# Designs tried in a protein design run: designed miniproteins, single chains. Part 58

Each design is a single chain, and the fold is of that chain. pLDDT is the mean over its residues in the fold that is shown.

## One batch from the design tools (miniprotein)

Design m1999
Fold by ESMFold2-Fast:
Structure m1999 (fold): chain A 108 residues (1-108)
Amino acid sequence: MQDALDDMLDRFEAELKKLNLEPEKIKELVELLRELMESLLKAGIPLEALGELLTTVILVINGENTVEELKELFKEILEKYAVNEEESKKAEEIFEKLAELLEEIRKE
């Protein structure tokens, strides 16, 4: 799973670089997403659902989706798949930081 997660995050970082984001913002996004994805995997979320979440993050940055739509998807994924409450709570805390960063990027 770690190799598949690393490949997924590497592809995500490459897509972010195409969006003309500041390098420091790309680094912060990738670090938060790595922590989020690791917590979600421990909570029992499948890689396919993580892929949908990452795609939606890119769509939010591109202005094609809203942060509210991303929050709805995240909640739906947790309700559908999560089997570990402690890791789910940790993922929610990390996601809140991600949502704040995305709202900041959208204002720029």
Scores: mean pLDDT 82

Design m2000
Fold by ESMFold2-Fast:
Structure m2000 (fold): chain A 87 residues (1-87)
Amino acid sequence: MPFTPEEREERVELLRREYAEWKANADSPAVVEFRKALEEARAADPDFEARVEREAERLRREFGLPEEVARLAAESLVLGRWVRERQ
């Protein structure tokens, strides 16, 4: 089910906080590891970028996220799906 207005606002705030943390900590081990994982996924799956773009468009449309926030969230979600498929 789509989020209620209350749940949507809470989720958007969480995503904005995550984005701010990623930007502030670009050189942190977690951010570096995330970027390396994205590079690995892009090398292994030629459709990875198409999936990220599709998910980012959905997040922008449904939640009104700024482009950069929607793209980071989409990269995280698509990467998470790719990692689960490898388990």
Scores: mean pLDDT 73

Design m2001
Fold by ESMFold2-Fast:
Structure m2001 (fold): chain A 55 residues (1-55)
Amino acid sequence: MEEVKAKMEKIIAMAEAVFKEHGKPIVINSVAEALEAAQEMTYLMTKEKRPVVPV
């Protein structure tokens, strides 16, 4: 469980930072919220990483 907790803390920190960058600051108070935020964060990061060349 220690590794799971550490991983969740990193996910929460990354999600909060990404959402803040997108003007949607959030507060994550549970593992479920962290998982939802992580999925959306991954989508946003992947989308932004790809279209660097065209515009």
Scores: mean pLDDT 65

Design m2002
Fold by ESMFold2-Fast:
Structure m2002 (fold): chain A 77 residues (1-77)
Amino acid sequence: SMEEGRAMGERGIRVAEEALRLAKEAAKQSPPDKELVLEAGVTAGVAMISAGVAKLLGEDELAERALELAREASELL
């Protein structure tokens, strides 16, 4: 159902938010953890796809959150 899809989307965004938080901390290390920075790039790509899907489903708030994650992740690259 649409409600189940929304719940999964919200869960996915929370997982991506936590991954981005860890990647930001890793990027501050000396030397930076290149693996975690690369994971941030993957997170940005997944977030962009998720934003498009959410928008098609009329879930504008989820789409905006996913776009924000993509922007933040791309700032680490």
Scores: mean pLDDT 73

Design m2003
Fold by ESMFold2-Fast:
Structure m2003 (fold): chain A 97 residues (1-97)
Amino acid sequence: MQDFLQQGIQAAQDTLEAIDRGDSEALAKSLRDVGNTLGYIGTSTNDRELLEKSSWLNLLSQKLERGEALSDEELEKAREIAQELLDISTSLLQGVS
């Protein structure tokens, strides 16, 4: 469980950094990693909202892989979702001492 949360933290941080740098190749990979992490959590908890966020991030990753640019609104929402995963994962790790 701790290793999974650490992977989630890393994926979220990679996503935030890629957005700030405008690195579309790094962003495509990190968005998929965040989406996969949210998908696993959503499936395990039967959380539809997390599953919808997972699907949306995977769609953005596919757009970038096709050479399509993301809008500023899509980038901001992706940043928000990555930050949410980071906050949840770090909070859970702080509770597991």
Scores: mean pLDDT 80

Design m2004
Fold by ESMFold2-Fast:
Structure m2004 (fold): chain A 79 residues (1-79)
Amino acid sequence: SEKEEILKTLEKAYKKGLENQNNEEVKEIGELLFDFLKDLIEKEDWESIEEASERIEELADNNDMTKEKVEQMINEIKA
């Protein structure tokens, strides 16, 4: 799936940014991940939203700024 390929690419880039302590890259990729989630929400693709949300939440475990944004988006999806 093209959506799966995009998500995997962004996950890999985000993890690489974290490993390299590249805060600018982590922020930029994080914004792309949020844009990806927003696109899925607009399309009401609930199956893809659930999968993407779980993966993004795991990426956010040690990044307070990203974690807070992910929690806000997940709460909006569940509301």
Scores: mean pLDDT 70

Design m2005
Fold by ESMFold2-Fast:
Structure m2005 (fold): chain A 65 residues (1-65)
Amino acid sequence: MPRELLILNAARRVAKETGISYEEALKIAKEVLDEAEKNGVNLTPQELIDRAIERAKEKKEEEKK
């Protein structure tokens, strides 16, 4: 499982589901994966997508105010 492929696939789904830019979605997916690895958590592709969507929604709410 190439790490970059996981990030790219998660970013595409996050951008589609949340409406944020693909570049912002890439940053979020990378941050989520990096945080999970730092905490010793191995995320499945689906768990990475789900967590990245949650974080993207949080950032989108912050940008509204």
Scores: mean pLDDT 78

Design m2006
Fold by ESMFold2-Fast:
Structure m2006 (fold): chain A 112 residues (1-112)
Amino acid sequence: MKVEYSPEAKELLEKAKEKLEEALKLLLEAMKKAPVEKLSEVIGTILLIIGALINLEKELNLEDALTDIEGALEGARRLAEEVPEIKEILEEAIEKLEEAAELVREAKKIHE
């Protein structure tokens, strides 16, 4: 079921999508330098969230979206510690994911 969001919430969700797309680009660059299975899981999670934000064709649970972004953040932080070669790229991606999480939290607060 499609949920109707206010124009302000929609603007925040669009900005969150842009930050997730920036994070995705950085994660794909990291994958090119150090192809690790756990990194592909983080990428997969981000792609699912971006898809939900683009289509809005199902009831978007903003709490679930936040949980997924927080899971991706935890995964990226662990990889930054475990794989020094891509630490700098992952730290940039983490910054974008944190910005996306904040925008989704703001959208949730306005929607509720």
Scores: mean pLDDT 78

Design m2007
Fold by ESMFold2-Fast:
Structure m2007 (fold): chain A 93 residues (1-93)
Amino acid sequence: MKTIKVTFETKKEDKEEVLEIVREAAKEAEEKYGVEVKIGSKDLENGKTLIGVAVTAESEEIARKAAEEIEKRVLEEAKKRGIEVKKVSVEEL
């Protein structure tokens, strides 16, 4: 099993909408790739929030492809809705 974690940053006021986008993207990736996705968030003191998406699969290649697709879907959907979302990091766990 391999895990890839993608972390996004958004405004705290946009947290719930970005979490909805992330949950939808995660569900699509779970159905397409058979990966397990865990989502977490952490509010920062500067009025921003971090949203972490951990993608676990049998192989690093599958985990990375699923994580990249989630990243793309989140950023594209946020842009369509006029929400500012920044990719902060991509980590292998």
Scores: mean pLDDT 87

Design m2008
Fold by ESMFold2-Fast:
Structure m2008 (fold): chain A 84 residues (1-84)
Amino acid sequence: SEEERSRELYEELEEEAREQEARVRELAKRDLRAALSEAAAAQARFLEKAGAPQEKVDAYREMAATARSMDDAELRAWSAELAK
């Protein structure tokens, strides 16, 4: 049914979020820049699927692209924000 499809989509999105959280936590131990880039890119994809405003999606895409060029202080600040 359409209700079952909506529930399946919600469960799929929740599972994707859990898997993404686990991947980001593991990556952060090895490569914090890669972990932040991955987290921002995943958030952009989620917001796009959720029909969020394009400017919000674009902001996270830009964050993902620039994560690799952040200095250590910027990485610590953003890592603290994402960990909440």
Scores: mean pLDDT 74

Design m2009
Fold by ESMFold2-Fast:
Structure m2009 (fold): chain A 81 residues (1-81)
Amino acid sequence: PVETEVVEGPPLGPGEEGTLTADKKKGALSTEYRLWGEETGLLEVVSVIETENKVTVVARNVDEGGVGETQLTMTVTHTLK
């Protein structure tokens, strides 16, 4: 079985950094995360800190054409037994 969660953070203006934290499920076989906007080059992952219980992602808005904000959003997928 698989459980999926969406985690939202603050909107980021150009050059701003924001933090997203997601809890890991105890007893899960794996936990995967996907930062929205990374593949389009609008958001850059600055750091990832994984512990037994949590994933913390710091992202930066690197949109070269924007004066607006980009919403921080991450999808977390837990694979259960």
Scores: mean pLDDT 74

Design m2010
Fold by ESMFold2-Fast:
Structure m2010 (fold): chain A 114 residues (1-114)
Amino acid sequence: SEKSKQQQEVRDYLVEHGDELSEFLHKLIERLKAGEKELSEEELKKLLLTALALVTIAKGLDYKEFKELVEKIENKDKEVQLKVLKEAIEILKYVGYDELLIELLEIAIKEIEK
């Protein structure tokens, strides 16, 4: 099915980018464990773009749709940022990926909302 194909494409993306993602997640978790409770703008942007990549793959978005969402994220469109993060969390829960990425995306949602 189309949904099964999109799930496999999401898993393939996460496997191929596993080393880069793992390094970023490890550094971020070490900071949060050290008592820093807030994401930097750079860390928030990386989480948003990671979430957008997952949403793009899972929904089969074209280049034009992807580019429009990148521009909205970079312009700090709060509604688009929250929507992308929430959709990425649902995708990650559905494909059964690492809980740590889900937790970091949930922290990003809280940062944007408050």
Scores: mean pLDDT 77

Design m2011
Fold by ESMFold2-Fast:
Structure m2011 (fold): chain A 70 residues (1-70)
Amino acid sequence: AAEALRKEAERIKKVMEEAVEIESPQQARKILNEVTGYMIKRAEDANDKELIEAVRKFREELLEKIREQE
C-alpha cells in the first residue's frame, strides 16, 4: 500500500512537471493545486507524514517555477 502510493506520487510529480511546461500559468496553478491537494489528502488518510511533506515541498517548488515563467 505505501509503496503503491509513493509510485503514484512520483507519476503525479512527472505529470505536473509536464503540465507546467504545456499549460498557461493560471491553468498550471489550478491543476497543480487540485492534484497536490488530492495527494496530500490520500497521504493523510494513509498517515504517511513523510509523503505529506514531500508533496507540499513539490507543490511549492512547482509554484515557484510557474512564477518564474511569468
Scores: mean pLDDT 77

Design m2012
Fold by ESMFold2-Fast:
Structure m2012 (fold): chain A 74 residues (1-74)
Amino acid sequence: PLEDIVEQAREATKDTEKGTPENYKESQKYLDEAEEYAKRGDEIEASGALGKVGTITAKENSENLLKYIGLGAS
């Protein structure tokens, strides 16, 4: 179910709390929106919000990788 996917995404983003607090908070905002859309049956909108969460998580991971390999990342 879509709600389970939202829950799994939320758990994944909590692991990134060790990284950038701003990215973490923004991902939680979109997860809250995704949960609200899923509860209303707006699967397309919920999927869109989950997509934004994925983008933020990918950006966070890229920034952490650049920092790890010493390319002058944020």
Scores: mean pLDDT 71

Design m2013
Fold by ESMFold2-Fast:
Structure m2013 (fold): chain A 66 residues (1-66)
Amino acid sequence: MEEKEKLIEEAREKAREAARQHPGDPLSVRKAAHEIALELGSKVTDPEDILALRDAAYEAFEEALA
């Protein structure tokens, strides 16, 4: 469970950084979020962990774009 929390925070941070790197290109930001979820998802095998990572990346992107 702690490992999942760490990955969630990592996904959030990476998503925020992607938003900062591409402030004028929301398409690149969304692409980065998807890539982050896939990259971190490759490190887990549980479906619930994959869902948590995807949700975290989306949430961080939404917050950064707001």
Scores: mean pLDDT 71

Design m2014
Fold by ESMFold2-Fast:
Structure m2014 (fold): chain A 70 residues (1-70)
Amino acid sequence: EIEKLVKEAKENIEKALLAKHQGDEEEARKHANKALEALNKLKSVASPEELQKALAELEKHAQEILKKLS
């Protein structure tokens, strides 16, 4: 469950950032909302340690995508 939610969050974060970079605000908002839904589910099922690790991975992933878009 946790691995699936982290994967869904990563995929939607990437799609949201790519859409935002391309000027597609509607697609960016759609995928950002899906990422938030996955994150909220993750918060309900993960332990504090698992959540901290997952958030660090998601942050690193987002920064790597942003760096490539710059």
Scores: mean pLDDT 82

Design m2015
Fold by ESMFold2-Fast:
Structure m2015 (fold): chain A 92 residues (1-92)
Amino acid sequence: SKEELLEAIREAVLRGASGEELVEIMRKYGPKEPVEPEEKHVKQLQVIAGLSEEQAREVASYMGEYADEVLEVIFEAEVERGVELLREAVLS
């Protein structure tokens, strides 16, 4: 389901999962039929999550109609993780 996908992606990003793990989550919980990815989504994933072009293209191909929600969840989780790591580094 969409909710299972969004929760799995959020959890993975928060724990610093690799691009390979994000691809696996998209294949497991995302739409079952991959689609031709939109180039804007590929570029957004590279910038937001630090994915390679190959990994970003794979993730984007499994986002389908959930693309905006998946990108928003990844962005929010990356920001949250970044703030937490910065806080830990500065206040330790």
Scores: mean pLDDT 82

Design m2016
Fold by ESMFold2-Fast:
Structure m2016 (fold): chain A 81 residues (1-81)
Amino acid sequence: SAEEKKMIELIEKTIEAIKKKDLLEAAKYVNEIQQLAFESGDEKLEKAAAKVDEIFRQTAETGNYEEGIKKLEEIKEELEK
């Protein structure tokens, strides 16, 4: 779907922001992911957005950016099917 494609693009942008250690930019994309999921009413997108939010919070708390990037890539792959 168009919403799935947009979420994949936003996850990619979140990953790139984390690679740059720009957590403020990453937070903006995570917020956009949450909004997209809410507006879509799609259970798959809502679950993906919840996982992205949890991973981002863990990444910000632990500073383990490598693990955070890996987990976000896994969510992206699940959406790409």
Scores: mean pLDDT 88

Design m2017
Fold by ESMFold2-Fast:
Structure m2017 (fold): chain A 71 residues (1-71)
Amino acid sequence: SQHDELAKRATEIMREATELWQRDPSVRPLAAQVHELVHDALQLIYDGEPLGKVEELVKKAEEKLREMRRR
């Protein structure tokens, strides 16, 4: 399902953010923001909220992950 794909993407984003933070502690504030967005996205999936709300949070997490990669 699209919810399963979004949950998988959110989890992978969180893992990559954690790996980047472990390599460079200076990105910790961005990693914390990614973790919060992923937690919120997974909570929306658990609560059966519309796909559009979940996609918005996953997109924001991807944007923060891109900021981490640019540092």
Scores: mean pLDDT 85

Design m2018
Fold by ESMFold2-Fast:
Structure m2018 (fold): chain A 69 residues (1-69)
Amino acid sequence: EVEEKVRLIVIALLLNHGDSVTPEQAAAFAREALGVEVPLETVQKFLDEARKKSREELEAEYLRISRRL
């Protein structure tokens, strides 16, 4: 659940800000939004995975994950 919420945040940031998103910014946003500490390694992994996908694929994944939460 928490991991899926972090993944949603990473995807949302990429959809809104693109390549300007850093792992540090994503981790800080997840901490603020969810109230949990997220390892930079985990955030970097999700960013790397998401950056390999098209905008359409990211939007579809965002909807798929959000429907399960």
Scores: mean pLDDT 78

Design m2019
Fold by ESMFold2-Fast:
Structure m2019 (fold): chain A 97 residues (1-97)
Amino acid sequence: MSIEMAKEAAEKLAKRLSEQGQKAVEEARKIAEEALEKAKTADSQSALEIGSKAALEISRILNKAAKETPDSEIVRRAGTAIMTYLTGATMAIIKEK
């Protein structure tokens, strides 16, 4: 529900971006999905660490893209949606362990 809505919002925002903005958002999404996949097979402490490291890397990529693209507001909004999805999904994975 909330995680699904955050993911959908990120996808819709990405489609409205310049090519440079789209690449940054796509890279951030890939990092989030790869982190979540690793978190599923890790213990709770490792899952939290994986999610935290992914969040920092995503923030770095999206902050750089926001400064370099004319669509900086849309990039920041897409970043918030991706971060909301990553945080919610990571916490859901930890609660199942």
Scores: mean pLDDT 76

Design m2020
Fold by ESMFold2-Fast:
Structure m2020 (fold): chain A 73 residues (1-73)
Amino acid sequence: MIELPEEVAKAVEGLVVVLLNPQASEAARERALRALADALKRHPEARDKAMQLIEKALGSETAAAVEAALAKR
């Protein structure tokens, strides 16, 4: 399997942690999404695997929302 770049893996982990935390602020969610968007701009080949990991951790509906948010960036 293709290993994620460390930067992308850390961005995915941070986003999952923030989105699983009901006490997370909107600013924290936006920061996590921006970190993932920035990491994927540097490593566009990692996008599909990053989205698969997000779907596995958070479910398909949340993964679709993340993908839509990334498309606007």
Scores: mean pLDDT 79

Design m2021
Fold by ESMFold2-Fast:
Formats: structure tokens, sequence, C-alpha cells
Structure m2021 (fold): chain A 106 residues (1-106)
């Protein structure tokens, strides 16, 4: 059964640009059992998507500033989706200071 995992990431310092979103999506797709990944900004606009079946990734030319939040949505096998959400958040920490990460399993 497919699970949706939602990670809410707070950017506390620096900024996340398209390269940060790309690296986050790539980190999530590296986990076997992931079907889809979507990253949204605080306004709910899509910053990037990744397809686990094809490996295709699309990234918007937008930046997330310090004080804003990102939402990472992962669809896949439960344990894979949780690991992928964690990997995506960790990849973001290489580009900006991550203040908090809240993970919800649905």
Amino acid sequence: MLTTVVATVTVSGGKVGPQGILDSLRAALAVPGVERVEILNQKGEVLGTADGRTGNIAVANETVEAGETLTIKVVGERDAAIRAAQAAAEALSKHATVGSVEIEVR
C-alpha cells in the first residue's frame, strides 16, 4: 500500500535555490520504493517534482529565503517514503541552515 509522507522544513539561515531543490529531489529518488516527490514553497507553489519510475525531475527557477518553510511530499512504500523525506531534508541542509523538520505519515 502506498503511503504519503509530508515533511515541513524551516529555513533558518541562508537560502535554497533551484540547485538545492534539485539535490533534495535527487536524494529522495535515490531511495528504492519511492513513486513521486513534490517540493512546495510556503505559498503552496510547486518548486520541484520527481518521478521515481522514470527518474525525471523538474525544478522551478525560484528561491526560498531564511524564515520561510518548504513542504516535501513523498509517495511510496511506507519505510521508503519516510527515508526519502529524511534524505531530502538532509540534502537541503547542505545549501541552507535548516531550523526544524516535522515529518507526518498519512
Scores: mean pLDDT 87

Design m2022
Fold by ESMFold2-Fast:
Structure m2022 (fold): chain A 71 residues (1-71)
Amino acid sequence: LYDEIREALAKAGLTLEDLAREVGLSPEQVEKFLRLLAEGKTVEQIAEELGISKETVERFLALLDERIAAA
C-alpha cells in the first residue's frame, strides 16, 4: 500500500525530494508515481499519467527495488 512504500523509503533513508532529484521529476510527480504503483497501475499507465517515458518509469522502479530491497 502507499503508506507502506513511504515507510520502506524512510527506512532506506530516502525522501521524496531525494528521489525527485535522482530521476529528474518534481516531488509531486514522485508522490503520484508511488500512489499509482500502490494501486497496481502498469508501467505504461504510470508513464501516461505523469507525462514521462516508460524508460523513466522502469528506471525509477529499478532504483526503488535496489534501495528498498538491499537488506
Scores: mean pLDDT 75

Design m2023
Fold by ESMFold2-Fast:
Structure m2023 (fold): chain A 74 residues (1-74)
Amino acid sequence: MKANPEDIELAKQEVERARETGERAGAEVKLSDGTTVGISVLPRTPETQEEADRSYEEARKKIEELEKAHKDFL
């Protein structure tokens, strides 16, 4: 359950980039047990605005949970 902190930082950068540009983002965070957590943000278009906003919030929550779990374990 320890997450790679470099992967968390890259995921944060990609999620915020997607928010700023409206582009799709995807990142993977590796855990110490070999599990990979996928983080994705959908592109923001007139048809997908609500879905994009929801995916962004879900991605941010996943990143926060991984970061908190990593810090709490240390």
Scores: mean pLDDT 75

Design m2024
Fold by ESMFold2-Fast:
Structure m2024 (fold): chain A 77 residues (1-77)
Amino acid sequence: KLKELLKEAARYLWEALETGDPETQKLVREVLDLLSKTSGPDALENLKRAYDLLKEAVSTPLLEKARQLIEEIIKLL
């Protein structure tokens, strides 16, 4: 379940990266980098940072869906 939620969140983020403006692309790249670091001791901290970045971003359907999935992942840890 955790691995599938991460995969689904990454899918929405990659779609946002392909369709977004340069500012959205920069933010999405940072979030994707944080999600790639979720198998170490800083996993929870990196997930919370990704959530906060998406929470403060200009709201789009793709970014909101990714944020909701990351919130679900944090609840499982």
Scores: mean pLDDT 78

Design m2025
Fold by ESMFold2-Fast:
Structure m2025 (fold): chain A 82 residues (1-82)
Amino acid sequence: MEAAARELRGRLDELRELMERDVAEALAAGDPIAAEMARIVGELLIRLLEEGAPAAEIEARLRELLARLSAARSAAEARAAG
């Protein structure tokens, strides 16, 4: 984890480019929800790396965010199925 956080911190500009491409691809595919999810996750990761957060904190916060986004998507799918 610590080595990965260090590597990513050294490549913040590349992470911004990847986030922007993920958003653009989702929008091109007609999935604005996926685009917003990619932007939210990417922006949180970049901010935590810029703030020098420990790898364990980055992992915990991303895991929490992904769990919340997954729950929201499942709830939306359940409503659409009913």
Scores: mean pLDDT 75

Design m2026
Fold by ESMFold2-Fast:
Structure m2026 (fold): chain A 68 residues (1-68)
Amino acid sequence: MKITITELVSKTAPERVLRLEVETEDGKKRVFTSASRTSQEASGLEEVGRREAPEDLAKRIKESLDFA
């Protein structure tokens, strides 16, 4: 299991969004966005940073997503 974290910022609004790309053991990918206002901000966002979550952190993020 692997999680990629991308940090996006808006140049037109004071807004920051995190995009999580989760890849499961089956090779399936799921994309989640942390949109504070709407899910549609992504069209106007600029990528500021991208990093791959280490396996330990990836497990904790997955557990947070499974709490629903």
Scores: mean pLDDT 64

Design m2027
Fold by ESMFold2-Fast:
Structure m2027 (fold): chain A 69 residues (1-69)
Amino acid sequence: GPAAEAGVAAAERAGGEAAGRAARLYSQHTKDGDNEGARAATEAAERAGGAAAGLYSMGAQVGGKNDAA
């Protein structure tokens, strides 16, 4: 929904290239059917990025539902 989309956009701006890169890696692993790789990428981003990665992960999880804004 709109709140999740705003949260993801804010996380990308605040976290810069690092947050955007983590999101792209997660998306790419998911496209490749690599659910374990997607989960591992999220865990690695959380270890390296802390709270920013956690907020981004939450936004991406909600945003993945393709709801119309």
Scores: mean pLDDT 56

Design m2028
Fold by ESMFold2-Fast:
Structure m2028 (fold): chain A 58 residues (1-58)
Amino acid sequence: SEIEAIVREIGEELGASDEVIERAIAALRGAQANNPALVATPEQQRELARKIVRLSSH
């Protein structure tokens, strides 16, 4: 999906490992299962991607 691609791009920009990026994508999929309206604008997609990558880094 578009937001998963953005998560990968943001993760690579932030120097996240492949494991962190995989965890971020898994967290995104879990969040989408609970709220399918998570993604509205490209800016919100990028903001969500940054947040998920940062949360998955620790």
Scores: mean pLDDT 74

Design m2029
Fold by ESMFold2-Fast:
Structure m2029 (fold): chain A 88 residues (1-88)
Amino acid sequence: MEEIEKLKKELEANKETFIKRLKDSKAPEEFIEEVEKRLSEFIEEEMERFKKNLNAPEEEKKKLRTELGEERHKLIVEILDEFVKRKQ
């Protein structure tokens, strides 16, 4: 339980940092709200997948963290691409 709670806090802090960067870049408020929702939904998915693997070997947990990190990176890239397109 404590490991999952700590993970959630770290993911939420990362989300807040990214949202702040979008605000500093003068992203529209509606876009920021959409991004916050998408990131929050992904955090819940990450937490569910980690909960299912709490008893897995450390190698499997590391692989899952890497896979989720790659999926999160793809989501961030998609969000940034949408932001750039909206400025055009």
Scores: mean pLDDT 80

Design m2030
Fold by ESMFold2-Fast:
Structure m2030 (fold): chain A 64 residues (1-64)
Amino acid sequence: MEEAERIITEALENAPANRASLPWATPEDIAAAEAELPALVEEMEKHKEDVATVVGLALRILGL
């Protein structure tokens, strides 16, 4: 669905700024999270019809 794709795109675009602003985030934590992004994006693509799952994955990408 278009909403799922928009949520994914916005999460990916905002992830670097949001994660960098987290007071507990270390460079290693950020690098580890970035390493899992391709797998998370692929999982979101498979669940486009399940907006709740996509939102949960998007929040995880943002570090929330």
Scores: mean pLDDT 64

Design m2031
Fold by ESMFold2-Fast:
Structure m2031 (fold): chain A 65 residues (1-65)
Amino acid sequence: HMEEQAKKLIEEADKLFKEADELMTQARQHRAAGNDAEADSLRQQAWELRGKAMELLRKAVELMK
């Protein structure tokens, strides 16, 4: 039961990391195009998603102790 919950948290974290990576790629493209404000907005969104993903991974590790 707890292992299944940890697995779901890891899967959700992986999804968030992938979404953050996509946003970072978009941010780099906008930066290259001179759209600094859009690039900064996308970087902030990616930062928030990475933070959430890291917190989910931490929770998953705690559940597996």
Scores: mean pLDDT 85

Design m2032
Fold by ESMFold2-Fast:
Structure m2032 (fold): chain A 70 residues (1-70)
Amino acid sequence: MIEEAKKLGERIAKAVIRHYESQGREITDEEIEAVAQAARDHMLFNGYTPEQAEAAAEAARKLLEEYRKK
């Protein structure tokens, strides 16, 4: 389900955010895109649909972009 894929993307993004917060550094656009691509590839490798993979990647990207603004 697309909603479950989005929640997985958010969980991945939250783990990345915690890591960056612990280091006191900002995340770059390049790093955000790398995380989104990793989420997409992970979903596809584990048998999720392209739509689910993209939903997870998009959810991760949006949450990381929101973190970057703070």
Scores: mean pLDDT 81

Design m2033
Fold by ESMFold2-Fast:
Formats: C-alpha cells, structure tokens, sequence
Structure m2033 (fold): chain A 83 residues (1-83)
C-alpha cells in the first residue's frame, strides 16, 4: 500500500530546488520510486499523459497538489485490477 505520506516524501525527495514544483521528469522518477510503474506495469508515456492533464499552466511543472492528485489517480486505477 502507498500512503499519502509516502507520496509527499517522494515529492520532497525529487523537488531538488525546493520551489514546491516538479518537472515531468522529476515527477516520473518520484512515481517510479513509489513502485507504481513496477506494481501496475505502467509506461513512462502513460504517466506523462496523466501528468500533462494536471499541468494547468502548460509549463512542464507540477505543484505538490497537482502531483498528489496525479499519484492518487494512478493508484485508484491500479487498485481496480488488484483483486
């Protein structure tokens, strides 16, 4: 199980400049560190497509809130197939 605390810790770990935002590359690495790609067999392209949905400004960066929502969306969809 992946908790909101683990998602928050992943965000902090990959937020290298401490500005409260992740690039798409950093966000993909953070989600990979949570085991989401391994656990659900997700491609980098699939993750990037989800991330782009939450990038409201189109600047290639995600706020913590946008990252958390994206990670939760990936978890929710993956959990449907875990039965």
Amino acid sequence: MISDEEIREAFRRFDRDGDGRLTFDEAVEALRSLGLQERYGLSDDYIRDILSTYDKDGDGKLTYEEFLKAARDILEEGEKYKR
Scores: mean pLDDT 74

Design m2034
Fold by ESMFold2-Fast:
Structure m2034 (fold): chain A 87 residues (1-87)
Amino acid sequence: MSAEEQEVLEELKKLLKEASRLLMEAQRGFDLREPRERIEALLRRGEEILRKIEELIKKYNVKDPVILNKVKSFKDELRRLREELER
């Protein structure tokens, strides 16, 4: 693995960790019945992180199945929370 590939994987791991934190905060916001505006702000931040993750995956042709599975799980959870917000 090249140094550049390691740096990209490290950045992806960092973004996925931040994404997981935001999803937990958004879920807690639903559980605590926090204002819609607060939950929406968390989901928008998650959507921005997802865009950055997908751009890095495409640019560097990342094929790590662990990373790809985590990204899929993040997309599925983000969509579920967005649908919950619109109910």
Scores: mean pLDDT 83

